# Designed miniproteins, single chains, continued (2): the designs that were tried, part 25

Each design is a single chain, and the fold is of that chain. pLDDT is the mean over its residues in the fold that is shown.

## One batch from the design tools (miniprotein)

Design m4843
Fold by ESMFold2-Fast:
Structure m4843 (fold): chain A 92 residues (1-92)
Amino acid sequence: GPLSPLVQAAVASARSLLAEGNGRLTAEELRAWLLSAGLSEEEADAIVERVADAEGTIDRAGLAEAVVLVLRHRHPDIPEEELALLREELLA
């Protein structure tokens, strides 16, 4: 497909997390995943705060936004068109 191997791996990882949580993650689960991806505690907490709902859970759209934020920060050379396709793939 039009997605790079890096973006395909990110989509696969995110889909696995959603499947384990029946389409939702806890803030703690997202935070742990972000830390495992090499983000600092400060970076992980900022992303969780931005995408978590009032109940401290993250839906599919929130996870898609978190993945895009991580990829923009760590891999700024990824085209916006590819990040848009990532959002569509995770929201499908």
Scores: mean pLDDT 81

Design m4844
Fold by ESMFold2-Fast:
Structure m4844 (fold): chain A 55 residues (1-55)
Amino acid sequence: SDLEDAERDIEAARAAPTAAARAAASGQHVKMGERAGDEELVREGRELLEEGLAG
């Protein structure tokens, strides 16, 4: 359930126009993904962070 919560936070962050919301979701799911060994979540978190930096 925690991983699903993180995934929903990612999608909410992508929809949200604020960098703060994206940063919060990015940090949360990267941490969760690393703990669970779910590299997909880690990659998505890093992608969100890089998108925030790029735009």
Scores: mean pLDDT 64

Design m4845
Fold by ESMFold2-Fast:
Structure m4845 (fold): chain A 80 residues (1-80)
Amino acid sequence: VDPEEARRKIGEGLGTFHEAGKAAFASSDVDEAIQLIQDGAAEAKKTIAEADPKNGEKLIAELNQGATEFINALKARHAA
């Protein structure tokens, strides 16, 4: 609808993912950390898709890639 409102909502969704990332990084449990990233990414993707379904598609793809890479890094860190 309003591009300014869509931009603000996308920013809020990214903020939610950022907070989930901080919580995951502070966790001593890798399974809990992975769950926090998955939940944060799902909520952020929902917010972006609802705010701007057409222009948000590329950002959602980038968020999916980033979340996957973060989860892989957490698993590798635990395995070491």
Scores: mean pLDDT 76

Design m4846
Fold by ESMFold2-Fast:
Structure m4846 (fold): chain A 67 residues (1-67)
Amino acid sequence: SEVEKLAREVQQRIQRLLERHGLLESVEILEVDEEKMVLRIRSKATGETRLVEVPMPKRDHYSVFKP
């Protein structure tokens, strides 16, 4: 679905940002809807997890932000 596609792109962008900063963390999508997504971020080094809420892009920014 379109919402799932947007969520995966956001997940990948966050993953790249974490990698750029040398953070050994993985990003997993737990919940997604048209307004927001909830991510589980897990440290690969310690196994620590935390939940982060991220707003979903609503207008035609997806085409502009494609890698």
Scores: mean pLDDT 70

Design m4847
Fold by ESMFold2-Fast:
Structure m4847 (fold): chain A 56 residues (1-56)
Amino acid sequence: GSQQQQLIQEGQQIASQAGDDNPEARRLARIAILLARQGQLQRAQQLLDQARRLLR
């Protein structure tokens, strides 16, 4: 669905922004993408929120 696609795109963006300078944020974003692909949208959102906090 649209929410799944949005979470995947957001996760890709966060992973790209994290790069090599923030490997933990990149790892969380990658796991969130996998969870979103599996339909675990709530857990994917939680991991993306954690990744964003690490980028601040």
Scores: mean pLDDT 86

Design m4848
Fold by ESMFold2-Fast:
Structure m4848 (fold): chain A 88 residues (1-88)
Amino acid sequence: SPAEEIARQKEELEGALEYVQKLKAYLEANLSTLSDEELERIIAALEQAIADLKNYRANKADPATHPLIDKVIAVLEETKATLKSALA
């Protein structure tokens, strides 16, 4: 049913949110150990993930999942900003 599909998407997005929060914490804790080349590769991966999530939100995601997608994107954008600051 549509309700079961939405519930599944929300569960997957909640898992994604937990993962990106842990990733952010890990990268912040290890920021001084990362080379500029490693930082640039991670930033590129984060930019791709943000683009993919924005595309999913616009074209495939049920509107009921949008607030959760927005939370995942926000964590990725904050992580990207922190890594870009380390390159400066």
Scores: mean pLDDT 91

Design m4849
Fold by ESMFold2-Fast:
Structure m4849 (fold): chain A 76 residues (1-76)
Amino acid sequence: MEVTIESLTPQGSFSRVVYVLDGKRYDTLAINVRNLKTGEFIDGVTAKDLKPGDVVSFTSVKTGETYTGTLQSVSI
């Protein structure tokens, strides 16, 4: 499912992801967060390489759903 990612903040083995789906804003803890440009998992080091327009995949711990989204802004 495709979303817009407003922000992504690494938090140990998790990331806090704020995303927009169908005009609604959601906030979740996420696992399996991956930068699809590099193929690498996102952590406190690799997150610094993220730029607006990058495509990120993540799994919401709240819904169990996997989302793919375009990063709108970097605040990490």
Scores: mean pLDDT 77

Design m4850
Fold by ESMFold2-Fast:
Structure m4850 (fold): chain A 84 residues (1-84)
Amino acid sequence: MEYIKNAVLEIFGLLEEAREALEAENPDKERAVEALRRAEEILNELVKKFNSLPVISEAEKKFIDELEKVATEEIEALRKELEA
């Protein structure tokens, strides 16, 4: 439980750091790229661990599905801003 909570907080913390870096008066693209890379790595590992569990509740499955969707959408939006 502690690991999952920490991973979720770290993912969204990194996504917020990436957005702040890009939206700054003087954008820090290197910081944004590194934050996005780390967020994707943590998200992918978290999703893999949950999908490999032999027994998982319906609520936990919905939580992971929503987490993956929300985080992926934000990563894609920020990546699009970096490429523009």
Scores: mean pLDDT 79

Design m4851
Fold by ESMFold2-Fast:
Structure m4851 (fold): chain A 71 residues (1-71)
Amino acid sequence: GMTPLSDLLETLLTTLQTMSRDDQLLYLRFMAKWLESRGWYEEAEILRETVKSGDFEGGFKRLRELAEKLR
């Protein structure tokens, strides 16, 4: 069945907001690899760029915008 990607991204954002920055970095790296393995390359790239840039607020905004677009 098709995974509800918008719900997954919203859950990801909520989970990230409860974590420390160090835990967010580990979780984003893990999730980026998992999303890429599922063929969700655009979403995985947003997570990778968030980790690389350190712009967590910008990354979270991009993920939220993508989740809304996928509804």
Scores: mean pLDDT 78

Design m4852
Fold by ESMFold2-Fast:
Structure m4852 (fold): chain A 117 residues (1-117)
Amino acid sequence: MLEEALEKAREAIREGFKNNKIEEGHERAIEILRPIAEKLSREEQGRILRELLKLYFEVLAEFSDPEIKKVILELQEKIVELIEEALEKGKYSEATKEIEEEYKKALKKIEEIKKKK
């Protein structure tokens, strides 16, 4: 069930932050959600990525690190822009790839921030 998978993904993300293994936590969350996403259209996969971003935001609400929150807010703004552009131009495949690349960049930046503190 999607709701159960999203909760397990949230726990994986939380453990990643807790143990300074953000990239590993993200990869685990993607592996949890992948079997569900594989049954969906490419457009619906974009919606799952949006829900994953929401999970990151909710987990960050449990931490008082303004620098990490700033990275996620910047990511959220970029994802929204890419989704809106894809909807207007019908280029969902290209937008999905760019969204995944932006997620990876943000996760790497958060990992670097945590390692410096």
Scores: mean pLDDT 72

Design m4853
Fold by ESMFold2-Fast:
Structure m4853 (fold): chain A 83 residues (1-83)
Amino acid sequence: DEILKILRTLAEQLEAEAKRNPDLAEYYSEMARLLKEIITAIENNDYDKAIEVAKRLQELAEKHNDPALVSFAKSLIEELKKK
C-alpha cells in the first residue's frame, strides 16, 4: 500500500528530526505518534478511525503553523475518504 509506505517514511523522518531539533522535539514526536496510530487503523481496515486521527494530526499542524504538514494531512484525509 503506497499510503502506508508514505506514512511510515514520514513517521521515521519526524522521529529523526525530533532527535536533532530540541525546539521541535515534542511536536515532531507527537506527529509521529499520530502517524503510527493512522498506520495501525489502516492495517486494521478501520478507515473511519484513520480519518479521525488524521484530523487530529491536521489540528496539531495548524496549531504549530506548519503549512506543509497541514497540506499533507488534508490530502491524506481526502485519500482515506475514497476507501
Scores: mean pLDDT 87

Design m4854
Fold by ESMFold2-Fast:
Structure m4854 (fold): chain A 64 residues (1-64)
Amino acid sequence: SEEDKEEQERKKLEEEENRNKLLATSPVAFYQYFKKQNPELADLHLELLRLRGAPQEFIDAMEG
């Protein structure tokens, strides 16, 4: 219905705003989201984390 469609669009906008905030504060959430959009750059970011001494468990968590 029109009401369901309006609620759905509103929720999407609010979730996008919350997601953007989370991406700014959570490196894991940022990496997973960014990998979907730009896997090439995400891989470079992951490699940089390894070079800076991030543990493998953390790297694995970022890969999902």
Scores: mean pLDDT 70

Design m4855
Fold by ESMFold2-Fast:
Structure m4855 (fold): chain A 81 residues (1-81)
Amino acid sequence: GAREALEEAERLLDQADRALREGRGVEAYRLAQQGRDRAMEALRDPSLLLRAIGLVIRAIGLEFEAGLRDPEAREAFLASG
């Protein structure tokens, strides 16, 4: 359900942030994309809407940061649009 999607999104984005700080840009990018997809699923629940929007914004920011720090992550980002 939407609540489980939100909790999974939070976990994936925390993992993405850690991977980014550890220099694992490609992994950080992939985790951020997965977290964004899960956060978008949570948008279906009106009671979680604001939190889900916040996680989508956080995920996009992490994807950008991964692309800035890692050329392989940047290539993946550009290939996905």
Scores: mean pLDDT 84

Design m4856
Fold by ESMFold2-Fast:
Structure m4856 (fold): chain A 90 residues (1-90)
Amino acid sequence: MAEEKAKEELKKALLEAAEEAGLPEEAKEIIEEYLKEGKYVAAAGALIAALAAKAAGQSDEEIVRAAREGAERAEAQQAEAEAAGKTVEL
């Protein structure tokens, strides 16, 4: 019961963070796509990578690329952590 609401709140928090940070719409779409698939760790990874790229003064295209790469990296880390019995930090 509480888990479904926690996931809804996390989804809203990630999207709000992306909007507040002024990420390009394409980066927000990447985050939303992973959230729709229930891949919360990948969505968080995309957000973190996009925020880091923006903070570094990179272009919108670079920010979008960082979002995709961050999502893939976070997803790979989660899969490895599950195999090793460890939890990936969000």
Scores: mean pLDDT 78

Design m4857
Fold by ESMFold2-Fast:
Structure m4857 (fold): chain A 91 residues (1-91)
Amino acid sequence: LSLDQELDLGALEIGVAVDLILTPKVKPEDYKKVAEHLRNLAEQAAKVPGVPQEVVDHLRKAADAYEKGNKEEAVKHLQRALDLLSEAIAA
């Protein structure tokens, strides 16, 4: 990866990690706002060279889970996205 790609991937990984860490503190009235945030994050991730499609898919699934009020499923998808991003940076 180029330095610019590494920095873009690292910034995305930090963003996903923050969203995952904050998930237990998100209240039901904020679920739609968090879903919108995650959809925007997925759209930005899709434009970054070197991001696996599975990361984008899991961010979209996390957003859908929040929209449906299922925080446990959202955590699962955010964790998977984080793991895949970490693997992509290490490769």
Scores: mean pLDDT 84

Design m4858
Fold by ESMFold2-Fast:
Structure m4858 (fold): chain A 100 residues (1-100)
Amino acid sequence: SAEEKALELLREIEKKFLEKAPEVEKKVEGKSKEEQLEEINKELIKIVKEILPEVTELFEEMLKEELEMLKKKVPLEERQKFLEEKYKEILEKIIEKIKK
């Protein structure tokens, strides 16, 4: 199904990001939470561009907003809810693209 294919593409992004996670962690060791998130976001966007270029702008907007929420000290639970809602929107867009 289109839904299964969309989830496979998102899992591939997650898998590639997890493979890069140790390198990113070493690079950002001792940096602020804000600087850590900026580097994490850069690596994630590179992976998204390779696998799902059509939704790259949606990922960039989501990650930019999350970083602004972190700067404003929005609670983790509220940021997680925001990310969950945005991920659903991204998933719907991927499914729509697959169905076309």
Scores: mean pLDDT 82

Design m4859
Fold by ESMFold2-Fast:
Structure m4859 (fold): chain A 74 residues (1-74)
Amino acid sequence: DIVKAAQAATKALQLAIEGAREMFRDPERGEKLIAEAKKLYDEALKTFSEKGQKVVEFARDLAERIVAEARAAL
């Protein structure tokens, strides 16, 4: 179900963004949130069909870019 894949991807992306923001205040907590987001992406990739996996992969790649930019700004 593409809708469920999009919901899972959105939740993981929101958590990654929260983690990136938290790194500026509490790097240890920020890294834990980023790790939880990665775990959610990995679980979603195992759960959804090929079409759903593409949605999750797009959100994961975007999250990784946001996190990398946040780390570079520290």
Scores: mean pLDDT 82

Design m4860
Fold by ESMFold2-Fast:
Formats: C-alpha cells, sequence, structure tokens
Structure m4860 (fold): chain A 90 residues (1-90)
C-alpha cells in the first residue's frame, strides 16, 4: 500500500539520520524495522521497488550503504550484510 511505502521511506530516512548523528543503536533499531517491513511486502512489489531505484540512479543503494555503515559502526556486521543482501541484491 502507499501507506506502507511511506512508512518504509520514513524508517530508512530516520535510520540514516540517526547514523549521521552518531546514534548507532537507534540507527540499528530503525534499520531492522525497515528491513522487516520491506520483507513483509509482496515479492513483486519488492522487485518493483528495487528496479525503480536502479532506474533512478540507485537512490536506495545510497541509503542501503548508509544503513549498512551505521550497523557496522554499532558492531552489527550481520545486520549490515542483511541490509546489503536485501536492498542491493548482494
Amino acid sequence: SLETLRRLAELERRAVEAGRAGDYARAVELTREALALFRSLPESLQEAILETHQALANPQVHRAYAMAEAARKAGDDDLAAEVEAAFLGR
């Protein structure tokens, strides 16, 4: 739904901002919420989101790298790998 997509974008934005502020614990919390919400979407919608972001010079890739970096700074390398696998297809 549009509401779910807005919630996902808000969680990603807040996770990146928390990481930039040095609040890595909050960044990890928000990143896990974003990842769980993304994975709760139908696979067709997940694929459409990823393809759209790739076509638009990968704005989601930039957010994914920022969230993964914040997770690493929090000491959560497993979460960083999950973010990269889910949002970057790696």
Scores: mean pLDDT 77

Design m4861
Fold by ESMFold2-Fast:
Structure m4861 (fold): chain A 100 residues (1-100)
Amino acid sequence: LDEELIRALVDALDADRSGVLSMAGLRRLLETLGLPEVEGESALVTTATLRRLGEVLRALGMPEAVVDRLVALADPDGSGVVSTEELFRFLAAFKDYLLS
């Protein structure tokens, strides 16, 4: 990823200034990355979306083991569905990595 894209990602993640991403910020992030958004009226995210976010983190230089740990923390039971709270915890860690 280029420097301009990294800046756009940081800006999208920092939208609510609390380390917790709003739904509008999440949609902006997914659009910026070219990833599919959550479908329908549900605030839930699938494991497939998290895997794609993990691939972006690897492209940014995050070690595979760290990415795998973050995905596992967001979907610990392997249900294939991630709650909004679990997603925001994952995205907070993603933001912290981008800012570090």
Scores: mean pLDDT 60

Design m4862
Fold by ESMFold2-Fast:
Structure m4862 (fold): chain A 77 residues (1-77)
Amino acid sequence: MQLVVDEETRRKYQIGAALVVLERMREEGAPEEVLREIREQVREELGVDPEELSEEEKEEALRVLREVEEQFRRLLA
């Protein structure tokens, strides 16, 4: 069984992962400086600020993240 992850899907997965990490860090009370550094890294690597994305784009990235995670979970089970 082969996971077909094209480059665009991989990029959306990475954006989704960054959104989840940022949200979790905020819930844990991470300093704004740490959140800024993560956002800067994502912007540098992916060419987009994850927090500047539209709600539709954020929802799509999170959906792709969940779909890829489900596929990996099935393979590891």
Scores: mean pLDDT 75

Design m4863
Fold by ESMFold2-Fast:
Structure m4863 (fold): chain A 65 residues (1-65)
Amino acid sequence: ERLEEIKKNVYDFLYKITKDKEKAEQIADELVKHYEEVLKANNGDYVKAGRELVKKILEIYDKIN
């Protein structure tokens, strides 16, 4: 399933930068839910949803540092 693969990839990346399994799982869940909302609001525009997901990941990376 597409959303499960996205969540796994996001989780793997977040775990590498946080070193915290629970935190990575929480953030990944929040990011995937946001991705789903953007997809639904934009009639399945995967490019737009993907760009918004990347922006959110970068914001989180900046907050961790």
Scores: mean pLDDT 78

Design m4864
Fold by ESMFold2-Fast:
Structure m4864 (fold): chain A 83 residues (1-83)
Amino acid sequence: MVEEAAEELLRALEEGASPEELEELMQRVVRAAEEEGLSDEEKRRLLLELQERALAILREKGADPAVLADGEAALAAARAALA
């Protein structure tokens, strides 16, 4: 389930989904990870990897600088949570 939810999130991002849709898909990933019994550390690691992959996709697609800045801020917060 968590792998399926993660791939759906990344596909939606590649297809240009809205920030609201991406937020809902991210919550699905978090819920799937919790339902599968991932530890808090494993969940934070998963979210960090997803945010890194998402930001890379947005950069490759030439996303708006404001969207990239928001993604960088979210990634920094996720890295801090894992440090």
Scores: mean pLDDT 75

Design m4865
Fold by ESMFold2-Fast:
Structure m4865 (fold): chain A 99 residues (1-99)
Amino acid sequence: MAMKKELEELKEKLLKEAEEAIKNEDWEKLDEIAEEAAKKLPPELQKEFLREVFRALVEANRERILETHGLISDEELAEAAANGASAREAAEAVREAME
């Protein structure tokens, strides 16, 4: 695809911003970043972006998540993201689905 490099660079920038939002517990900013990714990234990069965002969210909340289910898989993170849940809700849904 034309401009694939620009889209990959955009994905990396949005991932860094999302990681900062997660670290600061700024859920409103995280939702805005996810919406921007949904509008500007092609489906393949959008799925990768959401998977990495939820992975970062899992790491930030790992003690709470891992106490319940242990390790959640990348496939389950991607599925939660594809269902249009917010990043926080998606992480919680994956935990419940593993019960």
Scores: mean pLDDT 65

Design m4866
Fold by ESMFold2-Fast:
Structure m4866 (fold): chain A 64 residues (1-64)
Amino acid sequence: SEEEKLKRALELAREYLAREEPRVRAQGGTLRVLVVSPDELLVTTIRGDEVELRRLSLEELEAL
């Protein structure tokens, strides 16, 4: 169901953030993760004047 997919997307987003945020912060950056839909995440890394934007499908995130 859509609701189950959304819950899974939120779980994966939280796991990704928990894993990657300390590393990004250690480099002086900020990591943001937004659940755009049940099937898509938007990952933004900000480091000074540099902004990196990455769109990840759930399938791509599960493969990580």
Scores: mean pLDDT 79

Design m4867
Fold by ESMFold2-Fast:
Structure m4867 (fold): chain A 61 residues (1-61)
Amino acid sequence: NAEAKANLQAGLAGGTGAAARAGAHEAVKSGMEGDQGRWARLAALSSDGEEAIRYAQLALE
């Protein structure tokens, strides 16, 4: 849904792995589903900042 995608985009716009993780967590909480939801969960759980950003970008695809 649009709210989940907006949360993820806001996280990525923060430019850090921590911001990407936070945005991905909010996207999952807002009901991002399917393959995009799976990528958002991986981003939220990633301890590596670069992996978090990469998974968050995949969740927007």
Scores: mean pLDDT 80

Design m4868
Fold by ESMFold2-Fast:
Structure m4868 (fold): chain A 95 residues (1-95)
Amino acid sequence: SEMQDLLDRINDVLNEVLKTVDTSVIPYVDLASINLRKMLMSSDPQEAQELFDSALELLDTAIALTTDPKTRELLRQLRDLVEQLGQLHLQQLQS
């Protein structure tokens, strides 16, 4: 499924980010991952939206914080995938 493919890609990119030498971003990425999991488990559209917005804001903060170009590129890929997954999940909740 499209959602499963996005989850698999998110997991791959997340594993690469967690192996980066720039450890300053890890707390933001960890919290974003927690909020993403909570979003996917939520059946409440408002709660899911708030968790989605929080996850994206945390990833945007991590992107702004990192000084490592490789970490920045991985975080941008992660953010794009999270945005796609969140939009798909929210659309399904509105159906």
Scores: mean pLDDT 87

Design m4869
Fold by ESMFold2-Fast:
Structure m4869 (fold): chain A 55 residues (1-55)
Amino acid sequence: MELKLLATNTETAVNLETGEVLTGEEASELGREKNLVLESAEEEGDKVIFTYKQA
C-alpha cells in the first residue's frame, strides 16, 4: 500500500488517494494501523508531500 499526504499547514493534510482531510493525530494513527513507513518528503513552498509505503 502507498499513501500520499499533501500538507498545506501544520494542523491538517489531505490524503491524495481518497481526498480525506486528516489531522496530524489522525495521520499518525493511520500510519500505525496500516504499518506504513515514510519513504520521502518533498517540500515545495508552503506545501509538503509525504509518501508512505507499507513496511
Scores: mean pLDDT 70

Design m4870
Fold by ESMFold2-Fast:
Structure m4870 (fold): chain A 93 residues (1-93)
Amino acid sequence: ARELAQKAVQLAKSGKIDEAIEYVKEAIERVREQGPDPAAVTLAAIAVMHIAEKLGNEEAVKLARQAIDLANQGRTDEAIELIEKAIEKVKEA
């Protein structure tokens, strides 16, 4: 999960948005299968924040920042919900 999320951050920073979204989704799927990994969820949220920033989607940036805070608190299920909402906002833009 962490390696996938870390790759998503790298891809998001390099502007490879579609590939970054795919790696975020794969990281979240592995977290759901293997149990809570706050570090992987935090990295996934950071990747979505960079995606949202590059696309100029302020609402998605706000959701991703909230997800980072929740993941850092160990509230991984709530963080994942906000990550999924941020991705939806990015796709609508």
Scores: mean pLDDT 81

Design m4871
Fold by ESMFold2-Fast:
Structure m4871 (fold): chain A 99 residues (1-99)
Amino acid sequence: SSMEQLQRQLEDQKLIEQYREEFERLADEYKARITEAAKQGVDAAMDEFGRAVRELRDLVKRVSATESPEVAEEVKKAAEEALAAVGDHTARETGRYLA
């Protein structure tokens, strides 16, 4: 029914919003870890960035395996935005200690 279709669309949108919030939380956590790691050197900061890349990639793979293509695509975009923010932060923090 059209009501069931609308209900599914609303549920998908809520799920996408929950994943966006989770990615923003993870990005903030990794930014903090990278800031602390950068004090020990570029390699330590890059190790933490590598962990962020792997964790977010694994989460996207799990969503792609279990959710609709529409949810998976939006979750992938949210993860790419989160990784771009973490990458930008990593570049700024490592640049600060490479002078």
Scores: mean pLDDT 85

Design m4872
Fold by ESMFold2-Fast:
Structure m4872 (fold): chain A 74 residues (1-74)
Amino acid sequence: SMEEIERLLEEANELGEQLLQAIARRDLATAKELLARMKELTERAPEEIKEWLQKQVDFGEALLQDAEARLAAA
Protein backbone atom coordinates (compact mmCIF):
# COMPACT_ATOMS: atom_id res chain seq x y z
CA SER A 1 0.00 0.00 0.00
CA MET A 2 1.04 3.65 -0.38
CA GLU A 3 0.90 4.06 3.41
CA GLU A 4 3.31 1.11 3.84
CA ILE A 5 5.67 2.61 1.21
CA GLU A 6 5.57 6.02 2.96
CA ARG A 7 6.36 4.37 6.33
CA LEU A 8 9.31 2.44 4.84
CA LEU A 9 10.69 5.60 3.17
CA GLU A 10 10.43 7.51 6.48
CA GLU A 11 12.22 4.65 8.31
CA ALA A 12 14.95 4.57 5.62
CA ASN A 13 15.44 8.36 5.88
CA GLU A 14 15.76 8.16 9.69
CA LEU A 15 18.31 5.31 9.42
CA GLY A 16 20.23 7.28 6.77
CA GLU A 17 20.42 10.38 8.98
CA GLN A 18 21.58 8.27 11.96
CA LEU A 19 24.19 6.58 9.72
CA LEU A 20 25.62 9.95 8.61
CA GLN A 21 25.75 11.11 12.26
CA ALA A 22 27.55 7.91 13.33
CA ILE A 23 30.12 8.26 10.52
CA ALA A 24 30.63 11.97 11.36
CA ARG A 25 31.44 11.09 15.00
CA ARG A 26 33.61 8.10 13.85
CA ASP A 27 31.34 5.54 15.56
CA LEU A 28 31.94 2.80 12.98
CA ALA A 29 30.33 0.06 15.10
CA THR A 30 27.02 1.97 15.20
CA ALA A 31 27.38 2.87 11.50
CA LYS A 32 27.75 -0.85 10.60
CA GLU A 33 24.66 -1.73 12.68
CA LEU A 34 22.60 1.03 11.00
CA LEU A 35 23.75 -0.05 7.52
CA ALA A 36 22.74 -3.65 8.36
CA ARG A 37 19.26 -2.37 9.35
CA MET A 38 18.99 -0.48 6.05
CA LYS A 39 19.93 -3.68 4.16
CA GLU A 40 17.24 -5.66 6.03
CA LEU A 41 14.67 -2.93 5.26
CA THR A 42 15.63 -3.06 1.55
CA GLU A 43 15.28 -6.89 1.42
CA ARG A 44 11.68 -6.76 2.71
CA ALA A 45 10.68 -3.66 0.72
CA PRO A 46 8.12 -3.72 -2.15
CA GLU A 47 9.66 -3.86 -5.65
CA GLU A 48 8.44 -0.28 -6.40
CA ILE A 49 10.95 1.26 -3.94
CA LYS A 50 13.55 -1.53 -3.68
CA GLU A 51 15.88 -0.03 -6.34
CA TRP A 52 15.80 3.39 -4.64
CA LEU A 53 16.48 1.84 -1.20
CA GLN A 54 19.36 -0.21 -2.65
CA LYS A 55 20.95 3.01 -3.95
CA GLN A 56 20.74 4.46 -0.41
CA VAL A 57 22.42 1.31 0.96
CA ASP A 58 25.16 1.51 -1.71
CA PHE A 59 25.78 5.18 -0.84
CA GLY A 60 25.97 4.41 2.90
CA GLU A 61 28.30 1.45 2.29
CA ALA A 62 30.63 3.65 0.19
CA LEU A 63 30.74 6.32 2.93
CA LEU A 64 31.48 3.70 5.60
CA GLN A 65 34.24 2.12 3.48
CA ASP A 66 35.81 5.56 2.92
CA ALA A 67 35.63 6.33 6.67
CA GLU A 68 37.25 2.95 7.55
CA ALA A 69 40.03 3.54 4.99
CA ARG A 70 40.73 7.03 6.37
CA LEU A 71 40.96 5.69 9.94
CA ALA A 72 43.30 2.86 8.82
CA ALA A 73 45.57 5.40 7.04
CA ALA A 74 45.83 7.65 10.13
Scores: mean pLDDT 85

Design m4873
Fold by ESMFold2-Fast:
Structure m4873 (fold): chain A 77 residues (1-77)
Amino acid sequence: STQEAVRLLDQALQAVRAGNGEEAVKLMDEAAKLIKDPEVKEIVEGARRRARAALDAGDTELAQRIIEAARQVVETS
């Protein structure tokens, strides 16, 4: 459900804050799988790729902003 996807994105934010970037990306992928709207799913999949790139660059603040933006899209869909 949409609410379950939001919960997974909240867990991804917690994982980034805990220094667990790999877990955060995995949780974003799991959230995308729960999304039925193909446009919203594509947004979350794109956010996952950008969050991975930010984390690989050591930019945890950017990764958090990307995940928060994706969460808002899912919550309002």
Scores: mean pLDDT 88

Design m4874
Fold by ESMFold2-Fast:
Structure m4874 (fold): chain A 84 residues (1-84)
Amino acid sequence: MAVGTVIVKGVDAEGTRRAAQAASKEANADYAGAISLPGGTGAVSVVTDKGVEGAKRAVQAMYDAAIEASGGKAEVLKGTATEL
């Protein structure tokens, strides 16, 4: 199993995080969790049985959705995809 994470920072972080969470479901990941942090920061994590490659694909989908939803107002970071 592998995990991948996207971190969203900025004034529209909540809306951007929701878009990223929706994209993780479309990537057919086994689990998606979202955390709201102070200062307009959010994180979305995905767990998959499709290995590191599957986690990287889910992270890319989340990143693309978050960038589009933010309209450039939020900073989006890809975390490292890691085998569990």
Scores: mean pLDDT 74

Design m4875
Fold by ESMFold2-Fast:
Structure m4875 (fold): chain A 74 residues (1-74)
Amino acid sequence: DIKDTDSGLPALRDPLTGKVFSSSQDYANNVKETYGLTEDSTIVDPLTGEVFSYDEFPTVVGLLIAHERFGFRV
């Protein structure tokens, strides 16, 4: 669901560190570094079953926050 508070966010917040990033790209880069993701890594959305590539991760991070509020299983 789209919410006013979610759509009004100027940046994405990392739930692990509480740090606010100016873009989904910055947040995705932080997650990639923290978890050691490589170009061969894939991410699966447990809600939809969609598989996303490493190159799609900056875009999918925003989508996951919007859909699951980052409450998905690893």
Scores: mean pLDDT 57

Design m4876
Fold by ESMFold2-Fast:
Structure m4876 (fold): chain A 85 residues (1-85)
Amino acid sequence: SAAKEAVRRIIELLEEYIKKSTDPAVRQTFETVKRVLEDALARELSDEKINSVIDDVETALAMQPHPEMQEAAREIREIKEEVKK
């Protein structure tokens, strides 16, 4: 499904942010949201519930005052738009 494809791409994106981040608190935030997305896939949630989890992660990152988190939120939004095609 498009939702499952989006989650897989977002998990890969978050892994890259974890690798390049030098701030332990920023890394911990990315690791936490990555686990939330991995849990959603493992629990075989419906596409509607998966999309809700993606939206929650995007919103949480966009609301943080950290540039790298806001950048990740924008890239998540781009992935959401690409998989709808």
Scores: mean pLDDT 85

Design m4877
Fold by ESMFold2-Fast:
Structure m4877 (fold): chain A 71 residues (1-71)
Amino acid sequence: MSEEEKKKMEEAKEIGRRLGIAKANAHLPEAQEEMEESLKELEKMAEEGASLGVHAAAGYAARQALEEVLA
């Protein structure tokens, strides 16, 4: 992987974590807003041609954050 790809994966992981935490707290209005913003950021990454690996990293981070909050 290129260094640029690694940076995108780290950014995607951070967005994914925010999304996962927001999903765990979806009963709060603030969390619903955070989910919408995080999804928009991921859509922008897809529009900019982010690789499948970058999107997978975001999904993994979201799942991990959700599990940590719900544990």
Scores: mean pLDDT 75

